Designed miniproteins, single chains. Designs and how they scored, part 93

Each design is a single chain, and the fold is of that chain. pLDDT is the mean over its residues in the fold that is shown.

## One batch from the design tools (miniprotein)

Design m3247
Fold by ESMFold2-Fast:
Structure m3247 (fold): chain A 79 residues (1-79)
Amino acid sequence: ADWEAVELVEETEKQKIKDGYYAKFKKYRDKADPSETFLLVTVYDKNDNLVYQFSAVNVSEEEALEKTRELLKKKEELK
């Protein structure tokens, strides 16, 4: 990702996504095209260890939160 081409618009506190897991969201806006937004989603376990991180383009925080819940649910179902 070209972080020099984006600006931080919004950052959330850690949000509980399911038992034992939390997510934190950082919203960025493209400096050349302000209509383009990026969400950086960081997922932590109950001990605040980073589990994984992903980015989503032009999605709301609520949509990213639901996607994160689905991904974690699938990971636990596959164990």
Scores: mean pLDDT 70

Design m3248
Fold by ESMFold2-Fast:
Structure m3248 (fold): chain A 86 residues (1-86)
Amino acid sequence: MSTKELQKIVYEKGYELAYEAAKELEDPVEAMAKAMQELQLWIDNNPELKAKVEELYKEDPAAAAELANALWRGIISGVVEAKQEK
């Protein structure tokens, strides 16, 4: 799996989890926290994703920072979209 593919995967999953959390939770901060926790658990339960994330953090700090940026943008976008519709 490429770094670009990993960034897309975590953005899309973060968005999905945050959107669903924001539909259930009134507080956007709580929704973001829940989505972050669930995203981390999802990665931990996917051996391929977990291995690639660990590789980036050990070998490429710049790519790891870009991954963190993509993940957080996904979560924020999901919460914002859900709250704008509600």
Scores: mean pLDDT 81

Design m3249
Fold by ESMFold2-Fast:
Structure m3249 (fold): chain A 87 residues (1-87)
Amino acid sequence: MEEQLNSEIAELKLKELLSLPLEKQIEIIKNLLSSSESSTVRAFGARLAGAVGEKIKDEVKELLEKLLSDKSELVREAAKEALKKIE
C-alpha cells in the first residue's frame, strides 16, 4: 500500500516534469541523479530519466551507468531499468 502510494506520487511528479521544456527536464533529472544526500532522490531521478526515454539518452546515460555501481540496491535497480528504457 505505501509502496504503491509512493509510485502514484512519482507518476504525478512525472506528469509535472513532462509538462516542462526539455531543457528543464534534463536539468532536474541531472540534479536528482547527482544527489549525494539521498538514495531515494537518486532512484527517483533514474525512474524519471527512464520515463522521459530516448530523447535525453545522450544527456543522462553516463550518469545512469555510474549509478549501476551505487551503494544503494534501489538506486542500482532503478538505473538498470532506466538504461533499458532509454536504449
Scores: mean pLDDT 76

Design m3250
Fold by ESMFold2-Fast:
Structure m3250 (fold): chain A 82 residues (1-82)
Amino acid sequence: MELTPEQRERLRELLVQDLLKLAEQMKNSSKEDIIKQVRLLAESALRLGLSREDVREALREAAEKSKNEKVREALLEVAEEV
């Protein structure tokens, strides 16, 4: 089902929020574990109808907003894979 532009923007905003919440919850986890969970969120967002570009932009925005270097690196690595 195709998302409207408004639905797409809202889902992208929710993805950024979910990524930041995940990052805070996993701040003491390994980078590899963070990457795994971020990949699962990205895959879920794609299944909901977000484009690969929307998901990449959300991952980059979450990385920019993160103050934790390990989390930023994990988010950017997944963004390059999408």
Scores: mean pLDDT 84

Design m3251
Fold by ESMFold2-Fast:
Structure m3251 (fold): chain A 80 residues (1-80)
Amino acid sequence: SMEKLEEYLKEAKEFIEKNTKDGKMSLELLKELVEKLLGREIPEEELERYFKLFDVDKDGKLSLGEVYGLLRLLLREEES
């Protein structure tokens, strides 16, 4: 739902601000964030696939905007 997406985006922003100095997320930090938001473990292979799709800068890290795009995809998968 849109309400759940908004909550996820707020949590993601707060997590990034507290856990990064450059505002960019590694795969390891992204896994921690996503598992916290969903309340369950995520297969690392699936998370890596999404990570690579949104790493448009190809720097091995995701910006806030790229994390938001990934979270929108994950919410659609969970609501399926």
Scores: mean pLDDT 77

Design m3252
Fold by ESMFold2-Fast:
Order: sequence, then structure tokens, then C-alpha cells
Structure m3252 (fold): chain A 68 residues (1-68)
Amino acid sequence: SAREEEIRRLAVELGEAVRNKDDRAALRAAVRLVQLGATREQIREALEEAGFPEEVIERSLAVFESVS
């Protein structure tokens, strides 16, 4: 669905921002993910499929949980 595609895109954007230590971009992506009703499981799956390392996945989820 269009919503699932947007969630996947934003999850990857969050992961890239976290990897680059761009705290502002990471927070912005996380807020948008909350607004779309994304779950931690959807974000984890998107980041795993995109090939992010576990450290980046865990930090991305921590940012998401901080605004959830």
C-alpha cells in the first residue's frame, strides 16, 4: 500500500540520518513515522531489508520510541 511504502521510505531515511549523526533529520523522520502510525516492527523490518547494521537499527528504534 502507499502507506506501507511511505513508512518504508521514512524508516530508511531515519536509519540514514542516525548513521550520519544528523539528529535533526532523525527526529523529523521519527515524528513522521509516528504520524503515519508506524510500528517498531515495521521500522525494524524496513531497516533489516535495506541492509542496515544492528547498531543503527537499535539507535533508530530508540529515536522512534523517544517520540512515540
Scores: mean pLDDT 89

Design m3253
Fold by ESMFold2-Fast:
Structure m3253 (fold): chain A 83 residues (1-83)
Amino acid sequence: MAGREGALEAFNKAYEASKAGDPQGARNAGYEVGKRMRDAGGPEKGLEGASLAGFYMTLGAQIAGNPEGALAASRGADLGALA
């Protein structure tokens, strides 16, 4: 499942960018999560991936104290899932 494997890699990148306070990097990596989840399972799986990414980005932001990064990653994932 190359698409899901790629989505996990993009998810980790979005998570680290969120913790580091890089909203653009978080948004771009979030977009890749949504896009790859959509490609692997269709639009419904893309939205599921976006939801999971948003949940974990929120946890990362709480640990790092950076909610802007979490919001950027979540929005990127939604755009990737819907595009």
Scores: mean pLDDT 66

Design m3254
Fold by ESMFold2-Fast:
Structure m3254 (fold): chain A 100 residues (1-100)
Amino acid sequence: SKLEELKERLAKLNKEYQDEREREKIHEALVRKSELLAEYLGEELDRSELDSFLKAAEALAELETKLLLKENPEVDKEELEKRRKEILEEVRKAVEEEKK
């Protein structure tokens, strides 16, 4: 299921982000966002909770954006924004499929 893939993807992104060399400053803000995402993904996603999950997906997009910047420090803002939109689109699709 797409939702399961998203959940596993979030776990990988959070793990890789925590492995960042400079874990002292930036990690705290993004880890808190990933904790929020993990909370929503850890529990049963009901119709009422889907809206909250979509909001949490914004934090996922930001987390992956940071990973991209870590891999490629020269990556442009425009490319990061495109990736962010792609992630949000994938999340919306997964949520809508669960909604039936």
Scores: mean pLDDT 57

Design m3255
Fold by ESMFold2-Fast:
Structure m3255 (fold): chain A 88 residues (1-88)
Amino acid sequence: SLPEPSERARELARKILNGEKLTDEELDVIYNYLINKENATFLKPLGKEGFQKWLQNTVKLMAEKYGEEKAIELLARFLDEAFEYNNR
């Protein structure tokens, strides 16, 4: 079973799904995790604006597939992993 995601991660997940502007710190944490831990090198040419749009589109596709609440849960779990990675 998946661990329960933090409230901080759930808030950030809702913010991403709603298309709200992320801080540079929030974007950098997610970006660095995807590039360095997940080897998502296809994200490198997008730049910050393109990366934010890709992230929102990816989350909206998850919401279409799993429903909004499940997409928020899955994204929040991912965000907790990204925050933990950045703090090491």
Scores: mean pLDDT 82

Design m3256
Fold by ESMFold2-Fast:
Structure m3256 (fold): chain A 69 residues (1-69)
Amino acid sequence: SVEETAKAAGEAALKAPNPDEMAIYAAQAVSDAGGSTEMASQAAYWFARAPNPEESAKAAREAVLKAGE
């Protein structure tokens, strides 16, 4: 589901060993969960731009859910 895909993106990003890799981990998790290229791009976009991992995860989740609608 889109919700499970959004959750997987956030969890994978927060488990990344370095902050610089969070966007890549989020996009990969979306792809692995069967999400679209648009959903993966949105997840990567928000994790790349926000300095705070918690705020990035929230924004990415909302963007992935919106892309899945």
Scores: mean pLDDT 75

Design m3257
Fold by ESMFold2-Fast:
Structure m3257 (fold): chain A 104 residues (1-104)
Amino acid sequence: SKEETEELLREIQHMVIDIESKLTLMRMLLYILKKQGEVTPEQEEELEKILEEMDKIGKEMIALYRKAKKAKDLDIAKKVLELTKKYQEEVDKLYAKFKEIVKK
């Protein structure tokens, strides 16, 4: 239904916002740590790789959300939500890895 499609699109939108917020915070944190000399060159390289992977996922999630929003189709919204949930799990793993490197 139209109402069910709108609910799924809202859920997808919230997930995209969450991932983009995490990416923005991590980029900001790395920038501050680099500026203050608080990371080694090896740590900087690993953190930059994590951010690059998260950026790729974020861009794919935004593209999927835009596709679902434009289509306003229930089946497309369901498929996009399923893919977005899988991407969120991958982002959570990358975010955990980022935090562990920063604590070293």
Scores: mean pLDDT 86

Design m3258
Fold by ESMFold2-Fast:
Structure m3258 (fold): chain A 88 residues (1-88)
Amino acid sequence: GTSTLRATITIAGDADVAFIQRLIRRRILSIPGVLDVQLSAPIRQADGNYTFTATITIDSSLLDDATRQIRQALLSIPGVLSVDISLI
């Protein structure tokens, strides 16, 4: 079976949003158990930062390890300020 995660990602307002979204897609798709990644359009916040969501489809048998690796991968990207991950 599959499980779906929703990650809410905030990035710095001076960061290259398009570059960071491409990097996120590449890194997440390289994680064992990840089957698909869909990124929403970025929304500029009042503080000048951008937020968007990643909808990530995962093989349920690998959910815990994949979730840990996704969190680590996202937080390691320069310009990523915060990540909030929930199971849908």
Scores: mean pLDDT 90

Design m3259
Fold by ESMFold2-Fast:
Structure m3259 (fold): chain A 87 residues (1-87)
Amino acid sequence: LAALAEEAERALAAGDVERALRLGAEALARRAVERFGVDEAAARALFDALAATTLALMAAGAAPEEAEREAIAEQRAAFEALLAMGA
């Protein structure tokens, strides 16, 4: 998990945004399953949506940091809902 997150950060630093987002989504989904016992398919769908939203915002002209921040804000509510159903 930590290794995947670090690889995603390194890919982003190298300018490989698509790879960074893909690795980040994988790491976050795996962490959610392991730490919170949430459904793997639901976790993967949420984090894949985060990556897709970030890429779509960047394609529309948003700065990478702004796109990621907005996507994370949207994802927070969905993630909280997933955790509430798991409890």
Scores: mean pLDDT 70

Design m3260
Fold by ESMFold2-Fast:
Structure m3260 (fold): chain A 62 residues (1-62)
Amino acid sequence: MEKVVEEVEGADGSSGKITRYEDGTVEIEASRYVDGEKVTTKETLEYDENAVKGVNLPPIQP
């Protein structure tokens, strides 16, 4: 499966890495310093035909 990786850095020393997969799955990893400690957050967004179109909003119901 093909993937695209993008890395970004913030002016405050924070950094982020975003990996996009061919099937539409996206992995996000962000790191920053909070009160002198490095905090890393990881999140995976799964591809779903309906989820990509905002299925989880209350207005998804008629």
Scores: mean pLDDT 63

Design m3261
Fold by ESMFold2-Fast:
Structure m3261 (fold): chain A 60 residues (1-60)
Amino acid sequence: SSMQLRHQEVLDQTVRLVEQIMRQRGMSDDVIQDLIDQLRYSADLSPQQFERSAERMLER
């Protein structure tokens, strides 16, 4: 459905944004991959958990 496609697009954009910001902060590729895996796991649990996890990672 169009809503499912849009949700996946937002997820992909958020993951890309987190990766970019963490690289700019000087985090290693291994740490960045672990954070991305945590985001994907949160997305599998619920949209609310994903949003909260992403906000915490991007906050500072």
Scores: mean pLDDT 74

Design m3262
Fold by ESMFold2-Fast:
Structure m3262 (fold): chain A 85 residues (1-85)
Amino acid sequence: HMEELRRKALEKARELLLKNKILSEEEIEEALRVFEADPEALRERLLALLATRPDAPAVEPKPSRREAAILAFTLAVLRALKALE
């Protein structure tokens, strides 16, 4: 079920980001709200910034601090989804 897979990916992304202190709980809550509102727009934005390469440098326009946190959360979710298949 897609919803179950998405939930597991969100849990894994949150755990990873909190455990490694990449994002605070507040930043994760904000990122989750933005992601839930329009996940496809964030996915498109992330892919544009990464030029479809995970190690590619950010391109113009560069993200703000808040956008960078939201995109980091989005990337973690997408990677967790790929790992769970």
Scores: mean pLDDT 71

Design m3263
Fold by ESMFold2-Fast:
Structure m3263 (fold): chain A 83 residues (1-83)
Amino acid sequence: MEEIREEVAETLRRVAELLEEAAKAKTKEEALKLLKEAFELLRETAERLGAEATVAAAEALPEEVARAMEALEKAGERLKELA
């Protein structure tokens, strides 16, 4: 479980970084590319580790999840501005 939690924490931090970059993107194309990369990374991690194990690890990582969720919200707002 500890190894899975570490991998999920790393994935969530990377997802947050990609979404934070998407929120600062200058073009719709750039923002969409970064959003896609973030979602694909999260999906790949869940597929590799198992959905239940990934959810359990995320439940133990409230700060990392909160950061990723906040970044996603800001990225979504930016994408609307670039439409």
Scores: mean pLDDT 83

Design m3264
Fold by ESMFold2-Fast:
Structure m3264 (fold): chain A 90 residues (1-90)
Amino acid sequence: ALAAAQAALRERVVAIARALLETGDRAAAEAAAEAVLRELLALRAAVQPPSAEEIARAEALIPGIAREFAEDEEALREGLELLEAERAEA
């Protein structure tokens, strides 16, 4: 269940990255990435509950990570290439 949910979230990240590269809509990509990161945090907390401090630190990082994801086209391209290579080997 956890592995399947993580795979689904990964496919959503790929879709967000592709949409960003096609449209250039960084604001939409940032918002979508924040939603995915919050779902990932909730999923991990359900399996192995972290401390309240760990959750707070992770939540504080989400907006910054989502912004970096949306702003760094080179990192997005590299990430997509790695995911496509992984899919080609699977």
Scores: mean pLDDT 69

Design m3265
Fold by ESMFold2-Fast:
Structure m3265 (fold): chain A 55 residues (1-55)
Amino acid sequence: SREEIKEEILEVMKKTNGNGKAALKKAVELHRENPEFSMDEILEILEEAYKEYKE
């Protein structure tokens, strides 16, 4: 689900102390695993995870 994708990206950010490259790599892997979501949708989820991590 969309929420599960966000949680996986957020977990990578927490484990890597906000490493954007690691989070982007995870987003690309999740796009491949979840082809029902466009890359644009995955990037929106990445931005949402980043906001949640910073707040």
Scores: mean pLDDT 81

Design m3266
Fold by ESMFold2-Fast:
Structure m3266 (fold): chain A 69 residues (1-69)
Amino acid sequence: LSDVQRLVGQAFSGVDPSAEPTEEELAMAEEVLRRARELGLDVTLRQALLAVRHAGSVEGALELLLETY
């Protein structure tokens, strides 16, 4: 992706949505997705993955999803 598309697509500073996810990132994103949906948020795995990359934790990612999405 171009720099402009990466900046727009991120919605979060320092996160690269085009980078291939690691096994750890996927596991965290799946946990975030499950918990977010239990809280009434209809989020995608991609949105959960981006939140995990920005926050670096499941709890931080959930906070970002509640505030941002």
Scores: mean pLDDT 68

Design m3267
Fold by ESMFold2-Fast:
Structure m3267 (fold): chain A 67 residues (1-67)
Amino acid sequence: PYWDYYVDNNGNKLPDSDKVVDYVSGKVIDREEAVPGTKNPYVFGPEDAAEYLNSGKKELLSPKSQK
């Protein structure tokens, strides 16, 4: 469930980003920092991202959420 793209707080795609959200911590990390080649159940998919934006947890999906 890796993201195909990163989205900002407005739900806009960031086409030059290969970042993903760590499902456990909610932090933004580079896709390569997730375990590549292994399906990591702790990384958000696009559907999970949409639900987070709708739930008001947009900050967990923004670059500011890296900590």
Scores: mean pLDDT 45

Design m3268
Fold by ESMFold2-Fast:
Structure m3268 (fold): chain A 61 residues (1-61)
Amino acid sequence: VPSDEERLVAWAELLYRHLRATLSPEETLAALEKLRDHALSQGHLRLAALLDQRIAELRAE
């Protein structure tokens, strides 16, 4: 059974794909940065690390 954090990470991956399909790269980046900051404030370090990776990936395009 996936942990609550593993479930959040899986959800964040689906959200990332949805945002990439529907928003501009700039809007997606802003949304991911806000979500990452919120994840850090809640102590979701694994989720925050995933979001940082996606942010870096977008910045490299």
Scores: mean pLDDT 80

Design m3269
Fold by ESMFold2-Fast:
Structure m3269 (fold): chain A 131 residues (1-131)
Amino acid sequence: NPKEEKVRELLEKYGYTSALPEALELLKLGASVEAIELLLELAKKLKFNPEQVIKFLRREGENIRKFKLTPEHLTYRLEKLLEALEKGEDEFTVESALLSVAEDEALKNNLSLEEFKEKVEEIREEIEKNK
């Protein structure tokens, strides 16, 4: 399977080979190779050890199931988390909480990816107004 081989190569590149079963489970759940690479980049920036990466990928699999995330939705979410982390730890915490609220609303209201993006920006604007 070409996608499984690419995921193995990524895990070797990031030094997280022990998380192979969890990464392959994400692939089965519909995560793209790109989304898995973004997860590994986020784990590296957070300075996760291999055990923390295993737990992190398991939680992301739980999120995909709970919120019925599409591959494109997951990629968008991870890009926003990476952007927030580059700004700082507090910004990362706020963005993570914001995305969880938006994902719950998207699930309840069957929002499209574009409607989900609009909901994320609405919540962000409300947070900025309340500062």
Scores: mean pLDDT 81

Design m3270
Fold by ESMFold2-Fast:
Structure m3270 (fold): chain A 100 residues (1-100)
Amino acid sequence: SAADVAAARAALDVVRTSDDPAAKIAALNTVIAILKTTSDPEVIRIALEIAELASESDDREVLEAALELGKEVLKVTEDKDLILRAIGIILRAIGNLLDL
């Protein structure tokens, strides 16, 4: 829905601009919740951008939320390119968690 896309875009802006891990985690959890109710391709695309940014974090809880968002994308898409992108994000988040 247009409301879900708007909420996902707002979450992306928070992840891009905030230095607060708690704000980023709240934004990630908002998009995870949206993906449990929709498979909208635009929401999935925004979710992948959010997860990609969060997978570069040095904060454990942000990395764990990025991992969970990547896993949620895998549940809602059958698109091979989106699946491969989500797997790449998951592996990056795991690698960064292991380096903490």
Scores: mean pLDDT 89

Design m3271
Fold by ESMFold2-Fast:
Structure m3271 (fold): chain A 78 residues (1-78)
Amino acid sequence: DAARIRELADKAAEAVLAGDEEKALKIVREAAELAGLSVEKEIALILDAIGIIEEARLQGDLEAAAERLKALLEELAA
């Protein structure tokens, strides 16, 4: 359900803004499972999410990370 994936995208963004990386990654896994992704695609999505979070942490811009992660997960709703 695309609506549930969008809800998970919002929750992942909230977790990033709260500095809760573990919760954000858990939500990414939930979104991948709901979207029916293969294990390989789920791993790729998690690695992309980790990269987004780490890059924005290095820059001190968690808002940019939250937006990028939300957009990444919203692609699963298409």
Scores: mean pLDDT 83

Design m3272
Fold by ESMFold2-Fast:
Structure m3272 (fold): chain A 110 residues (1-110)
Amino acid sequence: SEIKELVEEAHKLLKEIEKNKDDFKKVKELTKQYIEIMKKLASLMKELADEQKDLDALKRLQELYKELVELINELYIAIENNDIQKVENLIKEIKKKEKELSKLAEEILA
């Protein structure tokens, strides 16, 4: 499943972002890659949920993706401002939302 593969890639990239949070240049590049993977994942999940006519899944996906994009944008700004405490807090929040997205992906694939 391409959706399952993208979920695994997103999780791996987020772990790399956390590991390299002190390397501004590397974290910035990894965060850009994470955004691109998340865009692909959201697009495929939307297509599948739409084909299944699952309006609840579509609404949940739209709300969750919006929250993730906002958190990722805040992370990018916090990294540029060298705000270590905010970076750590945002990574924690993104992890929670990514877990919710992974669960939604499993539900849509079932």
Scores: mean pLDDT 82

Design m3273
Fold by ESMFold2-Fast:
Structure m3273 (fold): chain A 69 residues (1-69)
Amino acid sequence: MLKQLEEELKKEQQKLEEFLKRIDEEIKKLEEEGSSPIDIDIAEAMRAIVQSVSKIAIDSLQKKIKELE
């Protein structure tokens, strides 16, 4: 059980890192192309939402791991 939770935590952390890298690249591309400020704001809002949701999941997994120690 503990090993499975640690593996799930690593998987969630990796998914978040990959997402943040991709969205940061998209935001940079939008800025370089002179895209609408609204499109950039939407991308930044999506980044913040996904980061917040992923943090809740990661924090939950960390708490469960701590409780099983």
Scores: mean pLDDT 81

Design m3274
Fold by ESMFold2-Fast:
Structure m3274 (fold): chain A 100 residues (1-100)
Amino acid sequence: SEEVERAKKEAEETLKQMYETLANYSREASELDAKAKELEKRGEELLKQGPEFEDEANKLKELAEEYRQKAADVKQQATDFAVEASRRITELVEEAKKLE
């Protein structure tokens, strides 16, 4: 029936949008973690060059910690979204079963 076809298309589109949103969160968190790691490495390399670079190295460490916090925030948002997306997927599956 037209009702079953509409329900299937809506479920498929919703699942695709949920998957794309989760992929975007994962990518954003990974990019932020990569920036933090690069800054941490630069800070460590500066400290090896001498005590005169300690202030600059500390600033890079603080900036890295800021990026780590941003990555953690994005990961939390992704976790919260995944929990809600899982519930919605379950609802869509149960609705589809009722139409079969």
Scores: mean pLDDT 85

Design m3275
Fold by ESMFold2-Fast:
Structure m3275 (fold): chain A 100 residues (1-100)
Amino acid sequence: TEEKKKAVREYLDLSIEAVELVRAGRPEEEVRRLLERLLELVEKEKGASEEEREAARAKIDEIIAEMRALVAASPELSEEERARERERLEAEKEELVAKV
């Protein structure tokens, strides 16, 4: 259970970081790097085949484009609002980890 909780926490941490990079307008390369790490963690737990891994990686560009489009369509958050969103996400993360 502790190993599973650690894996879930690590997955959620990387997910939150990826969203924050997209909102901050960070280079696509940084977002891609985090998504590749997320994919590696998911595939390690899921036992995905080589074919499934290659197919998932091929979709990273589409995922980045969709994330950027969604962020662009969202209202711009103030620094204070972004800090509150991060606090909410961290609390939600710990709640989800506790359920595992």
Scores: mean pLDDT 68

Design m3276
Fold by ESMFold2-Fast:
Structure m3276 (fold): chain A 79 residues (1-79)
Amino acid sequence: SQDLPVEVKEVGGENRHTVTLPLDLDRDARVTVTITVGGETHTLSFMQPASVREVTLGFTTPAEDADVGVRVDVDYSPP
């Protein structure tokens, strides 16, 4: 598990968040991203090819939500 810094920019009365995931995968893996915003938790899961070294995620929250946390878990199939 890895906690990542979140970049934020205010646009049109909303906060636009950007998270860059540095991934150095030797094989395809399932990536699970957990986003916590103002006490709510959202989960996104996807298969990540080993050829991709970085993934950028974007999401928007109301400007009144201040606290955002992002956690990443990488799950490989056993060899």
Scores: mean pLDDT 68

Design m3277
Fold by ESMFold2-Fast:
Structure m3277 (fold): chain A 87 residues (1-87)
Amino acid sequence: SPLEQLKALRDAAYAALENGDLDAFRQAVEQILSLGLFLATVAGKTDEFLKKFQELYDEIQAAVAAGDLPAARAALDKMYELMVEVM
């Protein structure tokens, strides 16, 4: 299901972040974005999703650039919650 796929991608992003594998983390976040955009489109909420998602994506990127991995995880958690709400 999309929810199980989302959970698997979130867990992969967490594992990558814990291991300091920023390339794997970026790939997982990009896959979460792709899945979220698809689900938001099906729900008829594409514009609302893109605005909120872009803000959270920018938070993740800023946290990663600052080396603040706990902040990157917190922003990812908000992104996951947003996706579950849009479903």
Scores: mean pLDDT 82

Design m3278
Fold by ESMFold2-Fast:
Structure m3278 (fold): chain A 79 residues (1-79)
Amino acid sequence: DIEKRAEELKKEAEELAEELRRLGLDGAAQFVLDQVERSIKEALEAAKKGDEKAAEEHLKRAENALQFGRMLAEDARRR
């Protein structure tokens, strides 16, 4: 279910962005939110058109943005 996955990714992005802001990484927080929002929008539009492959690729881009943000948060926490 693309819509359910999109909702979970949005929630994870909001939680990660809040963590990144608390670590002083405001630019990284905004990057994660912007990339996830854009990717989710494109995934939902592709799904509505019946393009399941495009929807999956856009969700993967959102997951990649989250992974990047998590790596930055982990690096900042290891100081």
Scores: mean pLDDT 85

Design m3279
Fold by ESMFold2-Fast:
Parts: structure tokens; sequence; C-alpha cells
Structure m3279 (fold): chain A 86 residues (1-86)
């Protein structure tokens, strides 16, 4: 269970990078947050980048996931899902 969610989170970070929503350095920081299960750091990074891009649906999904107490991988997956609906 945990390994699958972590893999999905890392894949979500790669897709965010491929879409140009985060740069390589930001993607590396998000992967570190996922590896360290640092939801607070992942939330701060994702919120800043989605706000900079004006992605309202991505921000809504991120906020919902954060309030539900999802881990860093879950936050990345939720943010990507919202970004795909833009």
Amino acid sequence: MKEKLKEEGLKAVEELKEKGLVDEKTAEELKEAIENDDAEKAYEILKKKMEEKGLKKALEQLEKAYKLGLDAAGLAVATLAGAKEE
C-alpha cells in the first residue's frame, strides 16, 4: 500500500515537471518531501507553484488533500489531478 502510493506520487511529480508546472529543482525537492514523508514541505512547494501558474483547480484539490491529512505523495497526486482538469 505505502510503496504504491509513493510510486504514484513520484510519477505525479514527473508529470508536473513534464507539463512545465514545476522545474527540475522543484521536482527534486518534492521527491525528497515524498521520500521523507514531509507533507508540510510538499504542501508549501505545491501551493506556491500552483498559485504562480494560476491553476485554481489544482489549488482546490491540493487544499482538500491537505485538510484531509494526506501524505506528500497524496498531495502530489491530488495536485496533478486538479491540474489535468484545467
Scores: mean pLDDT 82

Design m3280
Fold by ESMFold2-Fast:
Structure m3280 (fold): chain A 85 residues (1-85)
Amino acid sequence: SKVENLKKAAELYEKESQNAKKLADDFITKAQNYLDEAKKSKDPKKRAELEKKAQTFIDNAQAYRDAAKKSEELSKKYKEEVEKL
């Protein structure tokens, strides 16, 4: 039924949102590891390279957080559509 399809869509987007949040957290952890290694380095060039790697992981984490928010809003929209039927 349309109601069942909308409920399944809401559940799938909620799952996608949670998965994207976990990926964002993993990328932040990786970024922190690179920043910690940068702090230990006395070579300015090596430090800059590690900080650049950390920044790419921070940027990827932000992209996944944005994706998670979008999926969460879609899940809410489908849940609201079910309530109006």
Scores: mean pLDDT 89

